# Designed miniproteins, single chains, continued (2), part 15

Each design is a single chain, and the fold is of that chain. pLDDT is the mean over its residues in the fold that is shown.

## One batch from the design tools (miniprotein)

Design m4529
Fold by ESMFold2-Fast:
Structure m4529 (fold): chain A 78 residues (1-78)
Amino acid sequence: HMAAILDRVARAVEATALALGVPEEDAQKISEAVRNAPDLDAAIEAARKTARELGVPEDVIEQIVSAMRAAANHARAA
């Protein structure tokens, strides 16, 4: 169940990052870090860390994190 939530969150991360102009390779790395996390809080931390290491602007990182929270809330409510 948690793995399914993290997969949906990871897909939202990749889609949001691509829409905001993050290169496909970098968006994929951020998405992969999210999938490898044990829970949502760890996934958010991993996404922030990976995105910062890749040089993604902080404003874009915050939009990605917002999308992660929205996707997780949608998955839990459905």
Scores: mean pLDDT 82

Design m4530
Fold by ESMFold2-Fast:
Structure m4530 (fold): chain A 87 residues (1-87)
Amino acid sequence: SMSADQIIDAIMTVIRRMSADDIIAALRRAARQLPDRNHPIIDQIIDIIRNNSIDDAIPAIRALMSQLSVDDLQIIRDALLAALRAS
C-alpha cells in the first residue's frame, strides 16, 4: 500500500499536468466525499491555486495535504486522475 508521502507526490505530478479550473473542479468533487472537518483544508488549497501559479503553489498544497489521512488523499488522487483522463 502507498504511504501518505507517496500519494501526495503522485497528486503533485497529476496537478502539474492539469489546468487550474480542472484541478479546482476535481477538488470540489473530492470534497463532497471527505469528512466535513477536512473541507476547510480543501477550500484553502483551492484558494491557493486560484491566486498562484501551480509551481509556486506546490509547497503550500503539499503542506496542507500532509494534514489529510491516507484514505482522504486516495479520494483526492482518484478525483484528479479521473479529471485528467476525461481531458
Scores: mean pLDDT 88

Design m4531
Fold by ESMFold2-Fast:
Structure m4531 (fold): chain A 81 residues (1-81)
Amino acid sequence: LSEEELKEKLKFYEEKLAKAKTPEERALALGMMAYAYAALGDIEKARAYLEEAAALLPDPEESAELLARQDELIAAAASLK
C-alpha cells in the first residue's frame, strides 16, 4: 500500500468510527486505524489507537487477543518500509 492509499484507508475508518454505534464497531475501526498508522511510520499513534480499541472490549481475554494480533500486524507493517 502506498502512503496515499494508507491515508485514504485512515479517512475511511475515521468515518466508520464516527458512525460506530457499538463498542465492537469502534474497536474494529480503531484497530484498523492503528494498522494504517503503523504502516505510515507513526508507531506511537498506532499503539495509542490499539490500546484504545482494547479498552472498549469488556473481556480481558478478548482484549489480550486483540492486542497480540494487532501488535503482530503493526510489526509486519513496520517491516514493509
Scores: mean pLDDT 72

Design m4532
Fold by ESMFold2-Fast:
Structure m4532 (fold): chain A 60 residues (1-60)
Amino acid sequence: ARTLQHKSVEGEGGEGIAALDALAAAQGAAGVSEYTVDGVPVRVVAFRTGESDQPAEAYA
């Protein structure tokens, strides 16, 4: 997967979640967060925005 200024919503059948989760943990980036989208709890991976050439501290 790739980090862009785009919300990664993987509520069901998230094959990319494992890759993003491992990447976030290994890189020590923002990490994985769970949010509610459209009234449904989903898994959202916040690593870094693609528009910014700097790591965004989503979860410091």
Scores: mean pLDDT 47

Design m4533
Fold by ESMFold2-Fast:
Structure m4533 (fold): chain A 59 residues (1-59)
Amino acid sequence: SAALERLKAILEEDLKKSTNPEVQELLRKAIEAADAGDFDKALGYLAESVRVEKEILEK
């Protein structure tokens, strides 16, 4: 679906910007969920990755 394709683009861009292994693992899980068609699960992993990333990037 167009929504899943759009979500994958966002996840790929976030993964490209992230260097933290925990964030990368969460983003990869989100991409895998999106590939499986589980939009809600993909959004859940994305939300968690954003929370973790904000904590790490706070300076």
Scores: mean pLDDT 80

Design m4535
Fold by ESMFold2-Fast:
Structure m4535 (fold): chain A 70 residues (1-70)
Amino acid sequence: MSVEALADALVAAAERTLRALKPVVSDEELREIGEGIVRQAESLLRAAGASDDFVAATGARIKAIGDAVL
């Protein structure tokens, strides 16, 4: 799996998780969960050899989804 394919999979998984949780958790809990997902995705991408710029860009994509779901 390329780092690009991993990033796309992590972004898609984050969107599904946050949308599924929105109706059952508070906005504060959803924000905390979103922040945790960003941290885990960034850690996985770094472990896979992604550049710091690519990690930051992918984290920003997940954060934007969290902000849109809220």
Scores: mean pLDDT 85

Design m4536
Fold by ESMFold2-Fast:
Formats: sequence, structure tokens, C-alpha cells
Structure m4536 (fold): chain A 94 residues (1-94)
Amino acid sequence: SAEEAAVEAVIEALRGLLEGVELALADPSAPAAFREALRREFEEGYAMTTEEIIEEIRAGAIDGAKLAGFVKKLLEEKDEASLREVAREILAAG
């Protein structure tokens, strides 16, 4: 369906976001202060619940590095259901 295709597109965008943030965290040419701030947001997102991430998405307050950290956790845990739920909330917000 068109909705399922849109959700899959958001999931692919989330994977791309994670790759981009991980590359930025590993980039020695980036300023140390920038990498430290990005890492803090990433680690915070990794520790957050699905409900907490959805609340930030709905509030329009979601940080990309925080979202990337959360996505990494879901991929490691193979939590496809939560990943799809978050993707639907992003689609609804945008």
C-alpha cells in the first residue's frame, strides 16, 4: 500500500540518519566539542523508551542524533515493531 511504502521510506531514512551520525562521531576532522555534544544526544536516545521518543516527535522537539541513538538500539534488539511505530509517528508529524 502507499502507506506501507511511505513507512518503509521513513525506515530507510532512519537507517541513513544513523549511518550519518555514526560517521560524524568517528570523524577526527570534526571539532571535539561538536562530537561530544552529538555523542551525548546519541547516548541519551539509545537509553530512551519508544514512548519517550514518540512524545518528542509529536512535540516537534526530536533531535536527529538522539533519534539515531534510539534507532541503533532498536536495530540491535531487532525490534521491528517499535521501529515501524516510530516511523508512522514521524510520517504523521511531517
Scores: mean pLDDT 90

Design m4538
Fold by ESMFold2-Fast:
Structure m4538 (fold): chain A 56 residues (1-56)
Amino acid sequence: MARRAARGALAARATGSAAAVATALHELSKQYGIEAARAALEAPTVEEAERALRAG
């Protein structure tokens, strides 16, 4: 589950859309918390994003 969420976070970032990033932040925050969600959206790789979500 965390790996799919991490891929979603990077995909949202890659679109360059503020709306897509905001939606991803909201959904991830509900499941993993705001700090983990932010870290995942700022992560340069899927592996780092997944680690951030698992740590939260």
Scores: mean pLDDT 78

Design m4539
Fold by ESMFold2-Fast:
Structure m4539 (fold): chain A 74 residues (1-74)
Amino acid sequence: ADAQAYYDQGLAYLAAGDYNAAVAAFEKAIELDPSYREAWLNLERLLVLHADKLDLPQERRSALFERARAGALA
């Protein structure tokens, strides 16, 4: 499925240190499959461990973190 392809892209970006591209790829995976727990978990981890590397406004970052936290718990 396309969600899996975006998830795999996110992992590749994460391995390359492209944290902004990784966030976008994981968001696309979640957009296509909101039940994709692995994408939510990796997005949450990325936001916690690499927040300082992200070019995201505070409001966007906070909203995305809350969504990722909720999705990872589902």
Scores: mean pLDDT 78

Design m4540
Fold by ESMFold2-Fast:
Formats: sequence, structure tokens, C-alpha cells
Structure m4540 (fold): chain A 59 residues (1-59)
Amino acid sequence: MEEAIKAIEDAVKRAVATEGVAAVPAAIDQARQELIAQGYDEAVVDAAANEVRARVERS
């Protein structure tokens, strides 16, 4: 799970740097799809994506 959270956070950082904060939801969804394609469990990836969304909302 921690690796999934880090991967999604890195995707969010990259999206903010290149496209701005409006791209954050799409970046999270894209990172989720990529992790599932790599063989991560969907429930783990969904939990990680929700955690990153919560962290972004509180920042």
C-alpha cells in the first residue's frame, strides 16, 4: 500500500508541475489505472488513491 501511495503522490507532483492543480484528479485516476495494469490489487490501489485525495484536500 505505501508504494501505491508514493506512486500516486509522485504522479500528482508531476501533474501539478506540468499542468497545474486542476490536473490532480485526472493524475490520480491515471496512476490508479497504471498500478492496476502493473498487477496491484484494485482494493489496495483504490484505498491508496482515497488516501492521496484526502492528503491533497487537507493541504
Scores: mean pLDDT 78

Design m4541
Fold by ESMFold2-Fast:
Structure m4541 (fold): chain A 62 residues (1-62)
Amino acid sequence: NAAMERAVKTAEEVAKILAKAGHDLDTIVNAARTIARHFAPGNQEAVDAAVKAAEEAYKKAK
C-alpha cells in the first residue's frame, strides 16, 4: 500500500523536525493525522500507523 507507506514515512520525518524544534506531542500527532488524511484519505489504518510512527519519532528525539 504505497499511499499508507508514504503517509507513515512523511509523518515520521515531519515528527522528527517538529520534536527537534520543541513542539509538543499533541502538535506532532495532529500533524501526523493531517499528513495521513492527505496521502490516504478515508484510510483509518494509515492514520493510526502514521500517528504511531510520529509518536516513536518524538520519543527518539528526546
Scores: mean pLDDT 85

Design m4542
Fold by ESMFold2-Fast:
Parts: C-alpha cells; sequence; structure tokens
Structure m4542 (fold): chain A 76 residues (1-76)
C-alpha cells in the first residue's frame, strides 16, 4: 500500500539525515548516537517495506548494517 511504502521512505530519509549529520560532528559520542539512531530508523524502514518494496527493504537493511558497523568502530 502507498501509505506503508511512503512511511518506509520517510524513515529511510530520516535515517540518512541522522547518519550524514552525525558524521559531520567532532563529538565522538554524538557521532555514535546519531549513527545508532540512523540504524534503528533503517531497520524500521526495512521491516515496513519488507512485503511492499523488497528492494527498499534490502537497501534499508544494508544501510542499517553499515551504520551499526561505523558506530561500533567509533566505540573501539
Amino acid sequence: PDERRLRAEELLSLGRMYASVSKLSEDKEERIEGLRKAARLYREAAEIARDVDPELAERARELAREAEEEARRLEE
């Protein structure tokens, strides 16, 4: 349905915003928090999109994984 797909796209876009802004921060804790927020938003987008847009769901899952990996690297 359009509503579910639009919601997933909104969450994906919001996640991208958090990921981008966090990487511009010089505060390590702020960067980690932003990336983890992005990962959570991407996971929610993937779950919503799973049955309505499998390609979007796969993209969101990959973005979530990348964001979490970056956050873990920053935590050392």
Scores: mean pLDDT 83

Design m4543
Fold by ESMFold2-Fast:
Structure m4543 (fold): chain A 75 residues (1-75)
Amino acid sequence: STEEKETRLLAYVLHTEEPAAEPAPEALVDQAVAKFVRAYRRYYPDATEEEVAAARELARGRLSRADPAEIQRFL
């Protein structure tokens, strides 16, 4: 379900210390980052814009080095 994909994406970005080193396609990463930010705002409605911006940066960094197949599973 979309909710399971969202919670798994949040867990991957927030709790994974060492993602895969190989760069993922930018378009795929952009889609995953957008989905992550929407989920983050939904699950953390009291988050400040600074916290959301920091979470977006964290997501882009981690997802850019993630396995493309794993990113597809989040979408």
Scores: mean pLDDT 80

Design m4544
Fold by ESMFold2-Fast:
Structure m4544 (fold): chain A 75 residues (1-75)
Amino acid sequence: ARAEALAIGREFQREILAEASKLLEQGRNTAEAHQEAIAEAKARIKARYPGLSDAEIDAALRLWSRALAEEAAAA
């Protein structure tokens, strides 16, 4: 359901931000930290939700990003 996809997207974004912050604190540049954080976060999401494909995980993140943009526009 859309609510489940939103929850997965939110979790994926949270994992990306946590990993990126860690890598930036370790002195990695922003682009490298971001790419590495996405890859590591996606691996963790796949481990938690073995039935999800990369495409489904990416779609969940896009859905969450759209929901955040809609909320920001409404404010």
Scores: mean pLDDT 80

Design m4545
Fold by ESMFold2-Fast:
Structure m4545 (fold): chain A 66 residues (1-66)
Amino acid sequence: MKQSEEELEAEVLLSLLRAMAAIARIAGDEETAEELRRAADEAERLIEAGDYEKAAELAREALKRW
């Protein structure tokens, strides 16, 4: 399987968003969990469309804000 640098970055950042959303949910921070989950869902959609560069950028901006 071929993984570009952008694809790897997008997948790693998506995993981080999902992990942070799960941690926030367990901690009872429903607002943060919802925002992180929303960002993860949007990044996943971009990855499915093959737009790894945009997915990585979206994930970085989401992580920077939270």
Scores: mean pLDDT 79

Design m4546
Fold by ESMFold2-Fast:
Structure m4546 (fold): chain A 70 residues (1-70)
Amino acid sequence: SEMDELYAKVKEILELAKKGAPEEEIRKRLDEVLPQLSAYVAANADNPEVQAKAEEIVGILEEIAEILEK
């Protein structure tokens, strides 16, 4: 599933952030993933499974943002 691939990529970015990877590298990876995620979610707006997975991904993105704010 494309959503599962996007979830896995966002999880990888979180692990890099937790390991103290440079903010520039984290932001570059997010800039590559976020447009793909946004497009897929918009194309599947009425799909409850995609919506639920998108909510999980948003939670991970919030964790990444919190790490970068320190």
Scores: mean pLDDT 84

Design m4547
Fold by ESMFold2-Fast:
Structure m4547 (fold): chain A 70 residues (1-70)
Amino acid sequence: MAGEYVARASEAWRAGDLEAAQEAARKAHSLVLGEGDTEALPPIPAERTTVSLDADGRLVSTSRPRPPAA
């Protein structure tokens, strides 16, 4: 569950293990995006989402849309 990975990220962050915190946060974010278990909605287009930690320890996500046409 996404909540479990968020908890892991918080624990790793508090322990000072930024690498583990980032890995857990990335897993949680990917799980939320890939959790589209809805059969009615079309899949999310192939976009790249970057998750990083702010100086205040807040998670910041940025998504880049694919270019319209080459």
Scores: mean pLDDT 58

Design m4548
Fold by ESMFold2-Fast:
Structure m4548 (fold): chain A 64 residues (1-64)
Amino acid sequence: TRQAKEDEFLKELEKALKEEKVPDEIIEKLLAKARELLEQGKSLEEAGEEVTLMYLEYKEKEAK
């Protein structure tokens, strides 16, 4: 089902962020944004793209 695919997507996203040692607070924000986008009817690809941009912004700020 669509929900099963969404659950798998969120699980993989959380796993990837934990492997990158992202703080739990940031992981929660990124997951919350992904859930929000999916609830708004965005595709998994669109939600993934938006969350990736937020993650890249976080990494850029953290690096300097």
Scores: mean pLDDT 78

Design m4549
Fold by ESMFold2-Fast:
Structure m4549 (fold): chain A 77 residues (1-77)
Amino acid sequence: SAAEEAARRAFLEAAAPHLRAAEEAYEAGDYEAAIAHLEEARDAGLAALRAAGASEELLAEVEAQFDGAIAYLRALA
């Protein structure tokens, strides 16, 4: 749907730079930096999704995915 497309676009525009920085830090073994960038991606991405009118279900799914990834990296650090 147009609403789903708009929400996805808003998320990617907001989160993509932070996700790229997180991936780069992870590949370098800098888990603290990777966590910080994932937290920035989560905050920016969720704010963009809310502004775009994303469903509560989609917001919960995205938040859970980020929280899981952050918890995993904290266990590695």
Scores: mean pLDDT 87

Design m4550
Fold by ESMFold2-Fast:
Structure m4550 (fold): chain A 56 residues (1-56)
Amino acid sequence: SMGALNAARTAIALAEAGHATLARYVAEQAIDVAKEKGDEEAIRLAEEAIRLAESQ
């Protein structure tokens, strides 16, 4: 499994590439893992990915 931070970064890249549905899915999974580990940076990046996906 990818680390939460790497998953969040992947979600941003997917959102920027126009893959909104997949970006949201990956970001939501990243948030779940990040919350378990207390990774605030991963949560922040994943929330940004969701924002980008919803802006399309």
Scores: mean pLDDT 83

Design m4551
Fold by ESMFold2-Fast:
Structure m4551 (fold): chain A 64 residues (1-64)
Amino acid sequence: MKKVALVAANNEENKKKGIEKAKELGADEIIVLMNASREEVLEKAKELEKKGYEVILIGAGKPV
């Protein structure tokens, strides 16, 4: 089972921090969502889980 990290960020600094956290948590794949709503992040996570991925949510600027 692959681990996918969903990184929600509102700026480049938070994006970099989220990616580093994803790597520390052993994510096989990293998806960055810039300026996404909470609903968009949760829907993406739900889709990935249905495909058989383990999803790690890494937060998260305003709001996530």
Scores: mean pLDDT 77

Design m4552
Fold by ESMFold2-Fast:
Structure m4552 (fold): chain A 65 residues (1-65)
Amino acid sequence: PAKETAMAILAIAIGYEYGVSVKIEKVDGKFKIYLSGKDKKAVEEAGRKIEEEAKRLGLEVEVFE
């Protein structure tokens, strides 16, 4: 679906902008997004931004740092 594709693209783009690694999984309509990086503040900011975008799109997302 269009919103799910948008979420995946946004998560990857946010990861790239913040210099963090992004892994995306989908289980039972819920997205699991795994973030990792050397800069813990960048990982936290990327996670927050991803959660904001998920809320805007009306999608359920679980972020792991």
Scores: mean pLDDT 81

Design m4553
Fold by ESMFold2-Fast:
Structure m4553 (fold): chain A 96 residues (1-96)
Amino acid sequence: DKLKKALELYKKGEEAFKAKKYEEAISLYMKAGHVAGDELPKELEAKLLYNIGKAYFKLKDYEEAIRYYKGALELDPNNKEAKENLEKAKEELKKE
């Protein structure tokens, strides 16, 4: 039940992201993790962290994007998109 509610919140977060409501997407992803609690599968945790990082990147909060991409990569080291987006966030931060 908790996992099912977390997955519904995750999907709502994805919908918010597609609608360019990035702060709402972050809130929904964070709520998904909290609702799942100790039942949160590592794969879903990695996806939540990665998607939070993507939303922060869209908000141009590159420091937070880097933090969340690193967190996602600790759980899923083979996520090529997270590695590429991490490097892109670091390059954007250097341009400031």
Scores: mean pLDDT 89

Design m4554
Fold by ESMFold2-Fast:
Structure m4554 (fold): chain A 99 residues (1-99)
Amino acid sequence: MREFVPGRRVRETAVFDGKPTAGQQVGVALLLTIAGAPVELIRKVLDILSSTEAASMEFESDRLRVRVTTNADGTATVELEYLEGEYSVPPEPQEFREV
């Protein structure tokens, strides 16, 4: 029906009631990696999450959107939306299919 049909749009939101722990920061880095975020963006997000200062950052591309907000009280929110395509590419079988 539409010109853009395939592709699973994934939305992840992580809310922290205080300064994110090292483990939580690793979790955010893994999510960003899965979403295809460039290393520079991942570093910026982690830098913001490591700060106790109020800060916000938003990044948007054709296949990735990231919004990070930190507050002076230590609360933080990371919103992530990315296109995760489940490819219909089969694991390549051993070339035994000639018809």
Scores: mean pLDDT 66

Design m4555
Fold by ESMFold2-Fast:
Structure m4555 (fold): chain A 96 residues (1-96)
Amino acid sequence: ERIEWLEEQIAENPDDVLALIRLGVEYLRRGEYDKAIEYFEKALKLDPNNADALLVLGIAYMKKGETEKAIEYFKKAIEIDPSNVIAKRLLEKAEA
């Protein structure tokens, strides 16, 4: 499926931040949260201010029940991109 194609893209372009995020999202959809986190962390090492990577890391930690960590990542995503309505809504839900 898409995972094999994304792994091939990353093999050709290891610094492809978008491909790393997309691969992480595919693992997140499958409930493989630890694998998703690994790819999102790799994306953040390449681009530490990537609001999308911070947002999906927060979602992955929320799915694992690590609410405090999720809140930290949502706050960082909002600091980078204050227009991110999704991150703000997820933060409100996490703090409730």
Scores: mean pLDDT 83

Design m4556
Fold by ESMFold2-Fast:
Structure m4556 (fold): chain A 63 residues (1-63)
Amino acid sequence: GPEVEAAERALRGAELALEQRDAATARSAIHEAKYILETSTDEEAKRLAEEAIRVAEEALRLA
């Protein structure tokens, strides 16, 4: 559904930020993922959003 698709996009953004060492893309991914965690009731979307935050935070640490 749309929430899972949004979470998958956030995770993809986080993974690209990690590969490219791009802090701005990582911050964008964290922002989108946090919004999903705060507003979604979809368990799969929330799990993907939590993973996106983890990956993006690693990207920020290494940028």
Scores: mean pLDDT 87

Design m4557
Fold by ESMFold2-Fast:
Structure m4557 (fold): chain A 94 residues (1-94)
Amino acid sequence: NPMEQKAAEVESELLKRIQEEVGNVRTEQEQLEALEKELEIYKEMIDNSTPEEREALKLMLERRIEIVKELPQGPVTKALLKMLEELLEYIRNA
């Protein structure tokens, strides 16, 4: 499925960016601030995306939400889930 492959590519690139940023984040507060920056980056990507990229981003976000729901629900994980849900709604309304 070409869209599944595109979603996997988008997810891979995003995970690399998150890993780079998280490597310098130590405290819960720093992790929460990193999520706010990540939200801004995602919205910018969505606003500048093609229709094909938007469909790939939507699929990636839906899959990521399901994975995150299975993680232990601490403050950072809850904030991440809320951010992903907000982004999915942002794409749906764009």
Scores: mean pLDDT 74

Design m4558
Fold by ESMFold2-Fast:
Structure m4558 (fold): chain A 67 residues (1-67)
Amino acid sequence: SSVETQILVVLMENPDKAFSIKELAERIGASQATVSRALNRLKEQGAIEQVAPGKYRLSEEVKKALA
């Protein structure tokens, strides 16, 4: 979805930073529910990882591909 692409762009621009659902929702202009669903899909694809409760960052594999 377009929301998944927007989340990936934010994480790719900030590959070492962990983001909350609220921070991502505010940055991309979507609801927290929409962002939460998109994050679940990205996690299933291995594109992102959960580093703490409610905190997500770019996966190590994707980060290596960007280096």
Scores: mean pLDDT 84

Design m4560
Fold by ESMFold2-Fast:
Structure m4560 (fold): chain A 106 residues (1-106)
Amino acid sequence: MPDEKEILEAMGDISLSVTDIALSRAPATLELVITLLRLAIQFLKKGDTETAIKLLERALEVAREAKAPQEVLELIEEARRAAEAGDTEKAIELAKKAIELLEKAM
C-alpha cells in the first residue's frame, strides 16, 4: 500500500500540484487537509518556508470547513506560527501530529 513518505516525495517534485490544489477547490474534506499538510512538510524540509506557510494557512481554512476536531485546528495554527518563527522542526512535528489525528478521525 502507498506509504505517506513516498506520496510526499512524489508530490514535492511537482510545484504545479500545489497550485492545482489551491486553485481547484475540491469539496472541503479531511483528506484534502492531510494532502495540504503533507505538502507543507515537504516544502519545510526543502527550506521553502514561504510556500509551506501558505499551505498551512490553506490547510487551516479547509479544516475549518470540513469541521475537523478543535485539537487539529490548534495543531495546524501552532505549526503555522512555528514556521513563521523559523522553527521548521517544530512546524514539521506539529503538522505530523495533525495528520495522525485526522487519520484516526477518518
Scores: mean pLDDT 76

Design m4561
Fold by ESMFold2-Fast:
Structure m4561 (fold): chain A 55 residues (1-55)
Amino acid sequence: MIEEIKKLIEELQKRVDEMNARKAKATPEEQARLDEEMRKLHEEYVDKIIELRKK
């Protein structure tokens, strides 16, 4: 259980870091789109972690 959660957090962090690198080189319009994708990605991973902990 905890190892699965740790793996999800590590995957999320890696993807966020990659998107932040893209955002640094992107236009303002692409930055807004990447922010929305990062927000959705974060919500998705948080929901997965919550589901793993609750019944």
Scores: mean pLDDT 77

Design m4562
Fold by ESMFold2-Fast:
Structure m4562 (fold): chain A 78 residues (1-78)
Amino acid sequence: EKEIKEKAANLLVAAGLWIVAAEVYLEMFGDVEGARQALEDAESLLKEAEKLDPNIDKKVVEFLRSRIEELRARIEAA
């Protein structure tokens, strides 16, 4: 269904933007807490997209999730 696919795609885009925000918070501002919150928002949006469209592109989801995990690992390091 077109509307569901478009909504799911918009959620993936939003998740990607929050991942970028997390990287900016962490790398440019040293704001670890801001980065954590941005990654939590990104993960929430990914889960919503997956629930909304079970046929969602798993490679895109895996890519975004790997970026979240990479940034979380950097946060845990410092």
Scores: mean pLDDT 84

Design m4563
Fold by ESMFold2-Fast:
Formats: C-alpha cells, sequence, structure tokens
Structure m4563 (fold): chain A 60 residues (1-60)
C-alpha cells in the first residue's frame, strides 16, 4: 500500500540522518565514548532500514 511505502521512505530518511550523524561523530573524535555513540546511531539506522525493507515487502 502507498501508506506502507511512505512510512518506509520516512524510516529510510531517518536512517540516513543517523548515519550522517555517526560519520560526523567519528570524524570529530577517536574517543571511546564518541565512537560508541556513533556505533549506537549506526545500529539504530540499521534497524530503521530493516523495518523499511519489511514495510516495502509487505506493500507488494
Amino acid sequence: SDELLKLAEEFRKKAEEYRKKAKELKEQSSEPKTQLEAEILEGIAALLEGIASFLEKKAK
């Protein structure tokens, strides 16, 4: 359905924002805390991408 595809697009955009933030954090500092924060954001982005893929599959 169009609603599921729209929701998937929103989750993919949010995931892209989190990946961008994670990259910025990694570039700012090699400190363990900052690296962990970046890894957490990458993990959240991966989850959102997984949900988006599930929604896209269900929309078909």
Scores: mean pLDDT 86

Design m4564
Fold by ESMFold2-Fast:
Structure m4564 (fold): chain A 118 residues (1-118)
Amino acid sequence: MKPLASEEKVVDLGELPPGKYTITVTVENLGDAEVLVSVQVLHDGRLLATFSLRVKGGETATATKEVELPEPGRLQVRVRASGWGDKPATVKVTVEVRDEEGNLLAKAEITLELRPVP
């Protein structure tokens, strides 16, 4: 099987105060190919959390992690998708950040399109 060209995007989620947060990553695979999605959550350029989700064509996967921020800072997400197949794959990644009370503080929606390598 030929690899699909890997795609990466970085999205700024803004500044968060110190506290405990729940990060939920939802991956929707809108194509036929199986994809591997890596999501890195960065706090002022430092790695806070990593998610790795393997998602079959037409399926949705969700993962949740609790994190604690000791100091205020800027949150960013780096999303990378890779896959294997002869057809393009479209992947929608949603990252949600909630506080201890369940209030949604930040959200990123990222669409990645992976194309077959010639």
Scores: mean pLDDT 83

